Designed miniproteins, single chains, continued (4). Designs and how they scored, part 104

Each design is a single chain, and the fold is of that chain. pLDDT is the mean over its residues in the fold that is shown.

## One batch from the design tools (miniprotein)

Design m15620
Fold by ESMFold2-Fast:
Structure m15620 (fold): chain A 63 residues (1-63)
Amino acid sequence: PVYRGARPALPFSSDDNEIIGQLMTVSGVSEEEAVKMIEEVKAGKKPSKDVLDAKARVDAFKA
């Protein structure tokens, strides 16, 4: 976990399973590809538009 001197490097930190589901449904990628995209973002790669869109959809339908 980050403490008060640092900011998270990732645009999302939880609900990976929901984001994976949205990537598979909307972008048509396989589960393995969706997991790879999430792991690459966690490793420091910038998130793609598909990943950001999936995160936004997860947030929207939870409301």
Scores: mean pLDDT 66

Design m15621
Fold by ESMFold2-Fast:
Structure m15621 (fold): chain A 83 residues (1-83)
Amino acid sequence: YREKAEEYFEKAREAFAKGDYDLALKYASKALAYKLISEKGADEKVAKEIADLVYQAQQAYRAGDLERAEELGAEAERLLEKA
């Protein structure tokens, strides 16, 4: 899982360098999921849910929906406490 986290972080950096910010965030969220599994022993389903919520919060923030971004971020924090 640690190797997968590193692989997805590298893919995220490559996508960011090419200006594909949506793809970069998607890969970064996957890297976060595998990092949580590796470092905290988090359940894979919970780790993926946390990563997806963080990705959605970032998209809402970029769209100017700050209230939705805060709501999604708070939900991710609640799941992280269970991980």
Scores: mean pLDDT 75

Design m15622
Fold by ESMFold2-Fast:
Structure m15622 (fold): chain A 98 residues (1-98)
Amino acid sequence: MEEIKEKFAQLSDETQPLYEKALATGDPSYLLQILQKRLQMVQEVKPLIPDPQQADITIATLQAAIAAVKTAKSLAEAEAAIRAAVEAYRPQADALAA
């Protein structure tokens, strides 16, 4: 669990320059790239996760966010879409954490 969290933290560090570009340019395509990289990483590490339901919720959240961001015309729309996807899966994530 801790090793996987550290790996996600490292992935966040690797994607931070893309997020900074999104903020600087207003281009939602950089957020799309971040989400796609995160989805690939979660799929790769899923067999190492003791509880696959945690991975499945993250994968579902990322897939929903990716689909929504693809239709976004602005950074604000893309961020709203990501937030909506996270909130939609929050009850499932909270249930696993309890």
Scores: mean pLDDT 75

Design m15623
Fold by ESMFold2-Fast:
Structure m15623 (fold): chain A 70 residues (1-70)
Amino acid sequence: SLEEVLKELRRALEETRRQIAETQANYDKLVADPNASEKEIGDAGFLLLFLQHVRDSIEGLIKELEEKLK
């Protein structure tokens, strides 16, 4: 059902937010580390950007489904 899909999307959103927090913390550590390579910083930054896009997509789907269930 759409209600079950909405419930799973909310769980996925919580997990994605957790992964963003972890990846942000790693990115901040790499940026502060004078021994970190530009590639390591770039890779972590790209992963952070990717996860933010995933979050935005899940939030959009949740909003659309909530509107359909009204």
Scores: mean pLDDT 90

Design m15624
Fold by ESMFold2-Fast:
Structure m15624 (fold): chain A 86 residues (1-86)
Amino acid sequence: NSLLERAEKLLEEIKELLKKAKELKEKKGEEAKPELQKLRFEAEVLVGLLEILLGIAKIEGLDTSKLEEILEEAEKLLKELKELLK
């Protein structure tokens, strides 16, 4: 539950980073690229933290199903953010 609550918070932070990235791309177009790259690195760090939480849950023999779903959603959001840089 504590690990799940932390993972849910990290997912919400990733959603906010993607939202900011979309708003910046809409307002500034190509000029947003340096700011989008920074948001991408921030999102990559948060996905990495989710992977660590999943690893801890696996070592402790906890049910990982919800954590795996959160990580999969976070990876999809990160992929969408990376697409804004293309």
Scores: mean pLDDT 88

Design m15625
Fold by ESMFold2-Fast:
Structure m15625 (fold): chain A 59 residues (1-59)
Amino acid sequence: TGNDDLRHASDTINQAMEAEKRSLEEAADILQQGADESSYMSGYLQGMADAVRREAEEK
């Protein structure tokens, strides 16, 4: 169970990592959208989105 969620989370993280090269805010938005679209991995992705957005606000 959750195999589709794990695949979605992996894809979301890869997209966010590429976006970080351009903008931390863009990366945070990608992670947040991934979290909103996930079930099992939602909390994990949301935590990462919050952390990346906080980093963007500190820079």
Scores: mean pLDDT 78

Design m15626
Fold by ESMFold2-Fast:
Structure m15626 (fold): chain A 65 residues (1-65)
Amino acid sequence: SESEEVALYVALAIEMMALGNEPARLEDGKWVVRLTSESEEARRRARELVEQFKAKLPKVELVEE
């Protein structure tokens, strides 16, 4: 359901912020997540996390800085 999708977007946003990234934003109906972590290990974990969530959330977009 839509409410379940929203919960998954929020969960992804919280985990990405815990890895040192900026808060996720809605842009043109897409949930944009910026990868700004300084640690290479944190960046790797963030990429894996987004890839897993993309399977259920087609409106997620990862931007690397």
Scores: mean pLDDT 73

Design m15627
Fold by ESMFold2-Fast:
Structure m15627 (fold): chain A 59 residues (1-59)
Amino acid sequence: LKDALVASINALIAAIGTAAALAALSATFNVSPTLISNAIANKTLSAATLAKIIAALIA
């Protein structure tokens, strides 16, 4: 799950660029761009950061 989520976010950034990807994810899942940016910047995505992203995705 963790690796799949990180891979999906990185694939989106590769396809449309960082700014567009952050805007799309922020709008779609109603999460702050800062939260998504911090998750991507953390090479080892922390359990706390992952839990926040998952909670936002399933809200």
Scores: mean pLDDT 58

Design m15628
Fold by ESMFold2-Fast:
Structure m15628 (fold): chain A 87 residues (1-87)
Amino acid sequence: SKEDLEILERFVKEGDPEKLLNLPLTNDVDELHAKGALLALLGVESPDPKLQPYVEHYKGLSVEEVIEKAPESVVELMVEIAKELLK
């Protein structure tokens, strides 16, 4: 949605990569996918091998391109994480 785009664009501009990297990893594949996609949008490489494939998959893409390519469930989690980290 337009609201999701605006939140993710704000996260790319204002987001702290260290806060994202310090989020606890879950066993949820969609959450790992969402975290990796957000790291890719920030231009940060992951030190975690579990996140690295997702970072590589979205590397160099715009926010709009990531929203188009990512599963809807992953985009919803990306927006939730971005909102939390923008507090």
Scores: mean pLDDT 80

Design m15629
Fold by ESMFold2-Fast:
Structure m15629 (fold): chain A 69 residues (1-69)
Amino acid sequence: MSAMEVTELLLAGKIEEGIEKLKELSDVERLTVLTQLIKDGHVELAEEIAKRLGIEHLLEIAKRLVETY
């Protein structure tokens, strides 16, 4: 499962399925998913996912990446 496929699941409203698959990804791939959600305007969804997975530190990095580039 790629970061892109997980992002598509989350954007389709399959939140629980997307979160379960996201647990199988590396921190780099998780950061990619969070960054893409923020870029697409789904900031609240990215925040909820980061909180549920305990990866709020990756959320802060993703927000910084979107603001800088």
Scores: mean pLDDT 82

Design m15630
Fold by ESMFold2-Fast:
Structure m15630 (fold): chain A 74 residues (1-74)
Amino acid sequence: MPTLAETLEANRATILESDERALTYLQLVLAEVKRDPSASAATQARLEAVLAAFRAGELSPEQAVDRVLEILRE
């Protein structure tokens, strides 16, 4: 199966069409990481921090997606 990082990369152009679409997709990524028993608490916390910064307007959609991709690639 494709990884979360591969799926996010494949859909990058589509998710960047709007802030709402980017937020929805990043929330789905965080939900999948929370369901993965191999995912560390540190990885989850880093993803939550990126989503919080994006919601606060501190990160652009592109910056938020790129930071999430970096976290998922370890």
Scores: mean pLDDT 78

Design m15631
Fold by ESMFold2-Fast:
Structure m15631 (fold): chain A 81 residues (1-81)
Amino acid sequence: IPKVSDEEAKEKLKTIVDSMEDFIKNSELAKDVKPVLAESMAELFELFLERYAKVLAARDEKEALILAHELYKSYLEVGEK
């Protein structure tokens, strides 16, 4: 399982991951995002964690939420099937 480099990114990552569940359920806009083509879940996790950490540093919550939603949807589809 991929790990994050920054401690602050790790804290925010956990907090936002928790909030992601609520926002996905309540946000209609989030439902409109495309699903991620997850051939390799491991690669998606690594890409998500790295991108998410950088997005948090740049304060681009929109990009972070989109990535989180895409990863979540991919995770959900793989788990369902």
Scores: mean pLDDT 50

Design m15632
Fold by ESMFold2-Fast:
Structure m15632 (fold): chain A 115 residues (1-115)
Amino acid sequence: MIERYSLEENRALYSFLELFKQPDGSLLNSQGKPSSGLTAQYAIAAVELGRLDEAEKAIEVLLSRIQPDGSVHLYGDITSARLNVNVAQALELLGREDEAQKLYDYVKEKFPDYS
């Protein structure tokens, strides 16, 4: 389940994550590597602040990295329930319900005990 932040916390998080944002909408981690987790958190914070264009751009980066099984990966063959739920929540908030539902279905199938 995704953490819910206040408007002030979301604004602080968004401003902090903007420091790591690349021109394509992806975010880099402290090692200078693309981070799907940070990109998903940024997309959610952007939606919550009404920064819909920025959220859409970040989500398109994540969707371009969807694997044939429908999942979003952290690194190589590694994925997590939390990452896929975060991406699904951002898609749902953007009105992209069919794409969000596919990720929720993936989590239910592969991580049935995740809540």
Scores: mean pLDDT 73

Design m15633
Fold by ESMFold2-Fast:
Structure m15633 (fold): chain A 81 residues (1-81)
Amino acid sequence: SSGEAIHAALVAMSEAGARIRAASAEDAQTVADEEKARLEALPGVAAVDVTVGPTSVTLTVSVRMASGGTVRITETVELQA
C-alpha cells in the first residue's frame, strides 16, 4: 500500500541520515551515493535526489501514491566538522 511504502521510505531515510551523519566530510559523497541506491531499491519509490554540500547532505525521496499523486519527503543531515 502507499502507506506501507511511505513508512518504509521514512524508516530507510532515518537510517540513511544516521549513516551520513556518522561519515567524515571526505566520505560523505560516497555514503550518500550508497544510500541513494538503497532508497531507489524500495518498492513504490519513483525517484531519489541527493545533494552533497560542504556542511550538509539533503536527501529527497519521491513516493508514487495509488491515487496517482506523488509524496516528496526531504531530510537534511548536518555533516561533522
Scores: mean pLDDT 83

Design m15634
Fold by ESMFold2-Fast:
Structure m15634 (fold): chain A 90 residues (1-90)
Amino acid sequence: SNTHVVLYAAPWSPYSAAMIAALEASGVAHEVVTDMERAKALGITAIPALEIRTADGRLIDRSIGPAPAEAIREAVARLDAAGGDLKAAS
């Protein structure tokens, strides 16, 4: 995979819980980060925050708030496919 998916979440938040469930339902490989100091260091001021990065760590997309599983799966598939082209074109 050309993408690395990271969710910044707080387990006490119902919006974060919904996003974790949506990611699990999507089947997309992901990391869940609950370290809010790490999130703040990256400029994340609201949760849940989903980041899609290239394998080399470049940020492709960041979204705030919960999303349905299908939308997550489609976005990751599209950006994963585009990762090589973006590297070649830009």
Scores: mean pLDDT 76

Design m15635
Fold by ESMFold2-Fast:
Structure m15635 (fold): chain A 63 residues (1-63)
Amino acid sequence: LGEKLSRLYHATLAAYRGELSYAEAARLAGVSPRTIRRYVELIRREGEQALEDRLLAEYLAAA
């Protein structure tokens, strides 16, 4: 994973686990708190692997 994807992944996991607020995770990852909330909801519904798959797909679509 690229540096940006790695930061986004770990920040989202920390928010999911309650280690960071959504605002703190968003600041670390360089995204909006709404983006963090969206990815946390994905983990709750489909598991942590679904987050990896979604981030990779969005990265490839943006390239």
Scores: mean pLDDT 78

Design m15636
Fold by ESMFold2-Fast:
Structure m15636 (fold): chain A 69 residues (1-69)
Amino acid sequence: SLEEALERARESLAQAQTIPHFEAVVEEGRRVVRALELLLEGGSVAEAAKVAGMSPRALSRWLRRLEQL
């Protein structure tokens, strides 16, 4: 589910924040978390994809893969 995808993204971000010199990974994780939060708030896939820095098609594929984890 989208909630499960968001939880996994938050968990991954929290782990990345514990590793020194991972600022780029942490920033990317923050954008992904914000994109998923926008989707849960009723935002469009296009808006979420823009926040995440990817195409709407890429975001949709990424969400499908996360639902299987």
Scores: mean pLDDT 74

Design m15637
Fold by ESMFold2-Fast:
Structure m15637 (fold): chain A 84 residues (1-84)
Amino acid sequence: MVEKFREQLATAEPERVARLLADLRVNKEKVIEELKKLAEEGKLSEEEAEAGIELLEEYLRLLEERAAADPETAALAEALLAEL
């Protein structure tokens, strides 16, 4: 899964990477909250919820690595976050 995401990032345009980074940063807390709620309701194990959070953090890290390597992507992501 992570490898597929990394492959997609390698071919993605700066604007798309910036948008994904901004969207994920904004929605990270909501996704984490939903995963924790599902674990509390018994629909996910605590281990499954934790794995989901780790995967989300890994995706964010890969997007941030791409932005660090490409100043244009970083600038676009920062501008998008400032509008939110």
Scores: mean pLDDT 76

Design m15638
Fold by ESMFold2-Fast:
Structure m15638 (fold): chain A 76 residues (1-76)
Amino acid sequence: DELLESVKEGLKVAEKDIEILEKQSKDPSIFDEARKALEKLKKAIESGDEKEIKEKREEFLKAAQESAKKFLESTK
C-alpha cells in the first residue's frame, strides 16, 4: 500500500544517509544503535505488522537522533 511503499523508500534513503555519515565520521560506531534500529525496522516491514512497523520506526527515529547528536558533538 502507499504508506508501506513510502516507509520502504524512506528506509532506503536512511540507509544511504547513515552510510555517508559513517564514512565522514571519525568514529563510525556512534551509528551502531541507528543501524540496529534500522535492521529491526526492516524486519517489522517484512512482517507486515503495522503496529510493529510504527514501534520500530519510532525506535529508529530516536536512535538516529541520538547518533546525529553524537556526530555533531564529535565535529564540535
Scores: mean pLDDT 78

Design m15639
Fold by ESMFold2-Fast:
Parts: structure tokens; C-alpha cells; sequence
Structure m15639 (fold): chain A 80 residues (1-80)
């Protein structure tokens, strides 16, 4: 309920974004596709503005985090 109010106001909450970021990082580090699909399905099943927002944000965030992790990994390999 509080999260839906946040989504409706379109006011970003640092804690919510950090939570989603941490979840996206786990998705990429563990299995990626399987975890991502499961999370997106969960959000869609819950529905509403909050569910759709989390689904969209998580999908975009996972792509961004994946690119960041791949770049960081490449840099570490080059420095090693």
C-alpha cells in the first residue's frame, strides 16, 4: 500500500531503489534469466501500479546492472 502510494506520486525512494538494485544484483550473480523471470512473474501476478512499476524498473535495472558488472569484471581482468 505505501509502495503503491509512492509509485502514484512518482517520488523516488532511495531505500526502494536500493532494494531493487540489490535484488537485481542477486539476479545477475546467481542465475540471471531464471531469477529475473520469476521476479517479473511475481510482480505481474500481484498487479496494480506497484507491480507494473517494479516489473518495469526491475527489467531495466537488471540490464543496467548487468552492463555495469560486465564492465567492472573486464576492468578487473585487465588490471590483474
Amino acid sequence: SWYEALVESEAPNREVLEELLEEAKKIIEEEGNEKLKKELEKYEKEGGAAGEFRKRVMSELVVAVHKAIEREKKEKLEKE
Scores: mean pLDDT 64

Design m15640
Fold by ESMFold2-Fast:
Structure m15640 (fold): chain A 72 residues (1-72)
Amino acid sequence: MEEEERKRKEEAEELLKESGKLSEKSSEIGKYVEEHREELSPEERRELIFESAELSVKAILKTSESLALLKE
């Protein structure tokens, strides 16, 4: 009983850590684009912004999955 609850909590914590890492990468790409805005082509900026957005969405999904584990 308690062991299954502990495993679920550990899995939820792991998902939150992964979400945190994805959010950090997303933010890092955003800062890179801002710092190198004049050096990057419009196409390169668009690609990097899209990558940042994808990472952000993945982070939200991981957080949602973690919360679902804690509720169920």
Scores: mean pLDDT 82

Design m15641
Fold by ESMFold2-Fast:
Structure m15641 (fold): chain A 81 residues (1-81)
Amino acid sequence: SLYEQLSELLMTLQRKLAQAKTEEEKRAVVNEALKEASDLIKQTYPEDEEKQKKLMELFKRNMADTLASLGLKDLAAELLG
């Protein structure tokens, strides 16, 4: 399901962030996850732009919560601002 795939992306994000050593590497990991989530959502709902936007906003919020829980509050703020 889309939910399972998006959940797996968040788990992969956590693993990659744990291995990232620089702020640039951490931003690259976040941007990669955003692109992969956007692609999955568009593939699942190709004709529903409103649903794509709503699901992407939900994913960004969940990602920001994950970043904040890892102490990456500045990256979480950048994602939502």
Scores: mean pLDDT 86

Design m15642
Fold by ESMFold2-Fast:
Structure m15642 (fold): chain A 79 residues (1-79)
Amino acid sequence: SKEEKKEKYLKRLKEMEATRGRDAFLQAVRDFIEQVKESKVTEEDIIALEAIREYLSKHNDPEFQELKKEVEELLKEIK
């Protein structure tokens, strides 16, 4: 289901931040946003972006909040 896929992405995001560190994690998210903008959007991309938005929402870090805003704007454009 979409919810099961989203939960899997949330788990992967937590593991990425833990293993790669904050700055590398933020860069990986930015790279994914640019990839989605330059390619044909898939349902999997939308689920991944929604998981990223939820994950970033759990942090009171200003850079996480700015990136969350970018994800929310992208989701509005592609929905």
Scores: mean pLDDT 84

Design m15643
Fold by ESMFold2-Fast:
Structure m15643 (fold): chain A 57 residues (1-57)
Amino acid sequence: SDLERAEAAVEELRARGDAALTAKAEALLQEMKASKDEEERERIAEEVELLVENAKL
């Protein structure tokens, strides 16, 4: 699910040790959990995944 995907991305950022990106991703995850809009949840999941990809650069 989008939620499980986003949670996995947060754990990946946490494992990388970037506290600022992890905090950003955790805030997005909380926003996702509060949202009842499917499109909004998908958008947030994509944003969290982009944070992981950018952290690899």
Scores: mean pLDDT 80

Design m15644
Fold by ESMFold2-Fast:
Structure m15644 (fold): chain A 99 residues (1-99)
Amino acid sequence: MTKVTITVQFPDGSSETFTFTTLEELKEALDRVLELVREGATLVVIRTDGPLTEEQRKLLEEMEKRIREIAKKQGIELHITHVNEADYRRRQERLRQQA
């Protein structure tokens, strides 16, 4: 399974980072990430080291949906960003080829 790292940051600059290598670990972490968002987190960074499996993609999409719903209900401005290291590297290569 693709390695997934999720970092949740609060307005005071404190952060918690979770790294997952299995779908089961990612499911367990989903609930914890949602709890941190309810506690007032303002930034969620999702990093992947390769292409996501269909199951991982669906789980992350559901997590983002729930995070956005919580933020909307609480009136909090929250940013979610995705970093795919393989896609990032591929994008850099394309930019070099266009130059």
Scores: mean pLDDT 73

Design m15645
Fold by ESMFold2-Fast:
Structure m15645 (fold): chain A 65 residues (1-65)
Amino acid sequence: EREEIEALRPLIERLVRDLTAAGASLEEVKRAAVTVAAHRLGRAPSEEAREEVEKLAEEAYAAAR
C-alpha cells in the first residue's frame, strides 16, 4: 500500500504541477490525484491510501504555488 502510493509520487507531482499551472484549485487537484491513483492501482484506494494520495497532492500543490 504505502510502497504503491510512493511509486505514484512522480506521476502525482507532475499531474499537480500541470493542473496548478492551468489554475486548478486544491480541491480539484486532490480529486484528480485520487482518481489517477485509483486508475493506476486498478482499484478504489483504502481510506489510508486516499489520505496519503491527498497529502502528496497537497504537498505538490503548495510547492507549485
Scores: mean pLDDT 78

Design m15646
Fold by ESMFold2-Fast:
Structure m15646 (fold): chain A 96 residues (1-96)
Amino acid sequence: MKVEEFFASGALLPLPADGGPLTVRATIELPGVKGKVTFTARGRSVASGLDFADSTVEKEATEDKVIVTLTLAVPAGATNPGDDIAVEVRAKVETE
């Protein structure tokens, strides 16, 4: 039977003063997991409640931890420098 598990990390990150894309780096611990892992980063402006577009990347888990870097594009209307952005990185793991 195929089992799916979800691991998550979260942070509050300040919106970059230059209005550039928000870079999210996450280290997800996956002890004993092997195979394809799908990482999805999501962002939301705490001040405005606007959602950023999801960023997704796939990596193969070959070690007990995976380091992933994702880039979130800043949406129009969420661009006050120094605003807190609630960022979540989820990992979807397929286990057999």
Scores: mean pLDDT 68

Design m15647
Fold by ESMFold2-Fast:
Structure m15647 (fold): chain A 96 residues (1-96)
Amino acid sequence: SKKEIALVAELIRLVGVVVDEELRVKRGEISVDEGGERIIRELEEAAERFRKLGFEKQADVLEEGAERLRELVRRGSSMEELVEAARETLARIARL
């Protein structure tokens, strides 16, 4: 359906966001905290979009993922740990 196509397209976009922020941190263009906060914001904004489309379970997973990333940023976790947590969040949605 058109809704499933929109969901898959958004998941591909979010993977791109995670990769882009990881590369920006590795290039020294932004801090780990700035990269993490940008990923968190994109996951939260995607959750709002999925909720409007009726994908409540997917929205909940994105919000849980954003909360987990916020905790990792607060703990001073590495960019590698932030990327792993973001990828696991997106993988959980793909399995729904």
Scores: mean pLDDT 89

Design m15648
Fold by ESMFold2-Fast:
Structure m15648 (fold): chain A 60 residues (1-60)
Amino acid sequence: MDEEELDREVREALALMYAGILKATNKLDEAPKVIEFVREHLGEEAARLLEKAIEDIKAS
């Protein structure tokens, strides 16, 4: 198992966790700030995954 692959999976899991928290707390209006935070700290791929998750939540 590659250490970089594990780090990527953890970052993606954290991004999805943020999406879940925003949904549970009804703070989807703060999503742009959270997406920017994720992009800066967890990277572009994690930020894109979070953006997609937020879009899916809003569409549901």
Scores: mean pLDDT 78

Design m15649
Fold by ESMFold2-Fast:
Structure m15649 (fold): chain A 98 residues (1-98)
Amino acid sequence: MELAEEMRRKAEEYEQRARDLEARIAASPVPSREEVEEYESYRGAATAYRLSARGIEAGILDREQVEAMVETGFRSGYFVRYGTKEGVELVKEAVERV
């Protein structure tokens, strides 16, 4: 589906932004809190887009639901840090509830 392709491309975009920021953080002996939180937000958004693409392909999710999940991924900087697994399970649970 075209929507799933769009979500996959957005995931790749945010994964690249996260990698660029990760390299910058790694080069600093004292990374800023803001940079780490931004990195976590990009990783959360990328994960949400990746999972959403699968949900769209399965016929479970529409664009509005995907946008809501991605917004949650951006706001939850702790999504990646304190449980990529927990965050992934939360997104999967949301998909299963639909």
Scores: mean pLDDT 67

Design m15650
Fold by ESMFold2-Fast:
Structure m15650 (fold): chain A 99 residues (1-99)
Amino acid sequence: SDEAAAQQVANLLNQGAQDLLDAAKTSSPLAKQMAQQVASDLQQLAQLALQNPSRAKDLARAGSDGLRRAADMLRPYSPAVSDVLQQTADRLRALAEEL
């Protein structure tokens, strides 16, 4: 169902936000600030998915694309933060392909 899909997308986005905040704890101040902003954006996207279940697949795809771009941009500043962004992007893409 759309509601089940939205819950899976929201759970993955919220987990990604937590993993990102954890990776950022020992990062440079700039990487930490950027990771905190991305984590906030992921939490907002999770709420958007729950509010719009029919859009869950499209939101997972858009989130994956955005996180991949963020991972590439942040790689020079924090490989650890970049790796978490890439892993979350890959998981969102895989989930979207199953929906």
Scores: mean pLDDT 88

Design m15651
Fold by ESMFold2-Fast:
Structure m15651 (fold): chain A 73 residues (1-73)
Amino acid sequence: MEEIEKKVKEETEKAVKGAKTLLEQGASRDFVDAFIRKEAEEFKEELIKEGVEEKKAQEAADRVYREAMEAIE
């Protein structure tokens, strides 16, 4: 459980850093939303490959998306 929490934090920080860089370069809010959604989807797929239950992987991915979108406002 702590391992998933750490990965959620690391992926959120990575997504936020990428999103802020894109915004600084003049990317649209829609483009940044799509970028964060893609990062969250890829994170979900990696968790499933590591043996995490699909529901828990989805919840972790949803947290990355929500927390990253919150942080760039």
Scores: mean pLDDT 84

Design m15652
Fold by ESMFold2-Fast:
Structure m15652 (fold): chain A 72 residues (1-72)
Amino acid sequence: SAEELREKAKKALENGDYEKALDYFSEIRAIDPELSLEDVRLMAEAAKKMGDEDLYRIFQREAERLEQKRKE
């Protein structure tokens, strides 16, 4: 389930395994293409901790889009 994958992603982040965390979020996206704002923010955190500024910017933009959608 997406919840199980999210818990695994959070554990990977806590362990410093940022690539593995992003892999879990990719699996969530394959199951549910509409990721939550929280999911995308965790992905941005992983990218930032990896030092991947391009990936961080991509996820920040996605988070902004989802935030606008939430405001309805």
Scores: mean pLDDT 81

Design m15653
Fold by ESMFold2-Fast:
Structure m15653 (fold): chain A 80 residues (1-80)
Amino acid sequence: SPLELKEPSEKEKKDLEEAKKLVDKGFEYLRNDTEENRKKALEYFEKAQEIIDKNKTTKLALEVVKYAAEQLKKLNAERA
């Protein structure tokens, strides 16, 4: 297994936190499910995807996807 000898860069940490915040904002709009809020949610999810694309690392992409999946699970629980 690759040995992770260095801390993630400050940029990588900030990008991950920013992507998570964008995911949170998207799901906040989806808590009141209207066409306008779905459009706003999509805009925030697209911004999170831009951060993933800029980082070019599978690790960041997987962490963001995992976080989004947990947010979706919470939304489904709130709506059920």
Scores: mean pLDDT 78

Design m15654
Fold by ESMFold2-Fast:
Structure m15654 (fold): chain A 64 residues (1-64)
Amino acid sequence: MELSEEEKEKVKEYALKNTKLPVPVFASEVGVSSKKKTVVVLLATPDGIHVVEIPLEEAKKILE
């Protein structure tokens, strides 16, 4: 499954809003795991990379 750039941006915003990180995020990436049926958001912070896994069904609701 492939996400558009606009859909990736929406998922990134959702992940940022829900992780409540106390540190700034300087880079982010979105991937899809077909094996796990999840959307994976990687948030790069000064303390390391935070991984947010969103079930595919939940990600579809975010995009609607």
Scores: mean pLDDT 75

Design m15655
Fold by ESMFold2-Fast:
Structure m15655 (fold): chain A 76 residues (1-76)
Amino acid sequence: MEELIEKKAEELTEVLVEELGIKSPAVIEKLREVARELVREFLEALRTGSVSSREFSERGYRRVEEAIREGEKKEK
C-alpha cells in the first residue's frame, strides 16, 4: 500500500510539474506532499465510500492551488 501511494503520488506530481511548467523546487516539494495526501484520501474514499468524487476533485484542486501559492511564497 505505501509503495502504491508513493508511486501514484510521484506520477501525479510529475504530471502537474510538466503540465503547469513548474520549475521551483519549493513548489515541487509542496506538490509532492499534497499528491501523497490526495492519493491517500482518494484510496480511503474509495474504500469507505464516504466522499463523492466531485467533492474530492474540488478539494483536491484547491489544495494543489494552495500548495503552489505556498511554495512560491517561500521562494520570495
Scores: mean pLDDT 72

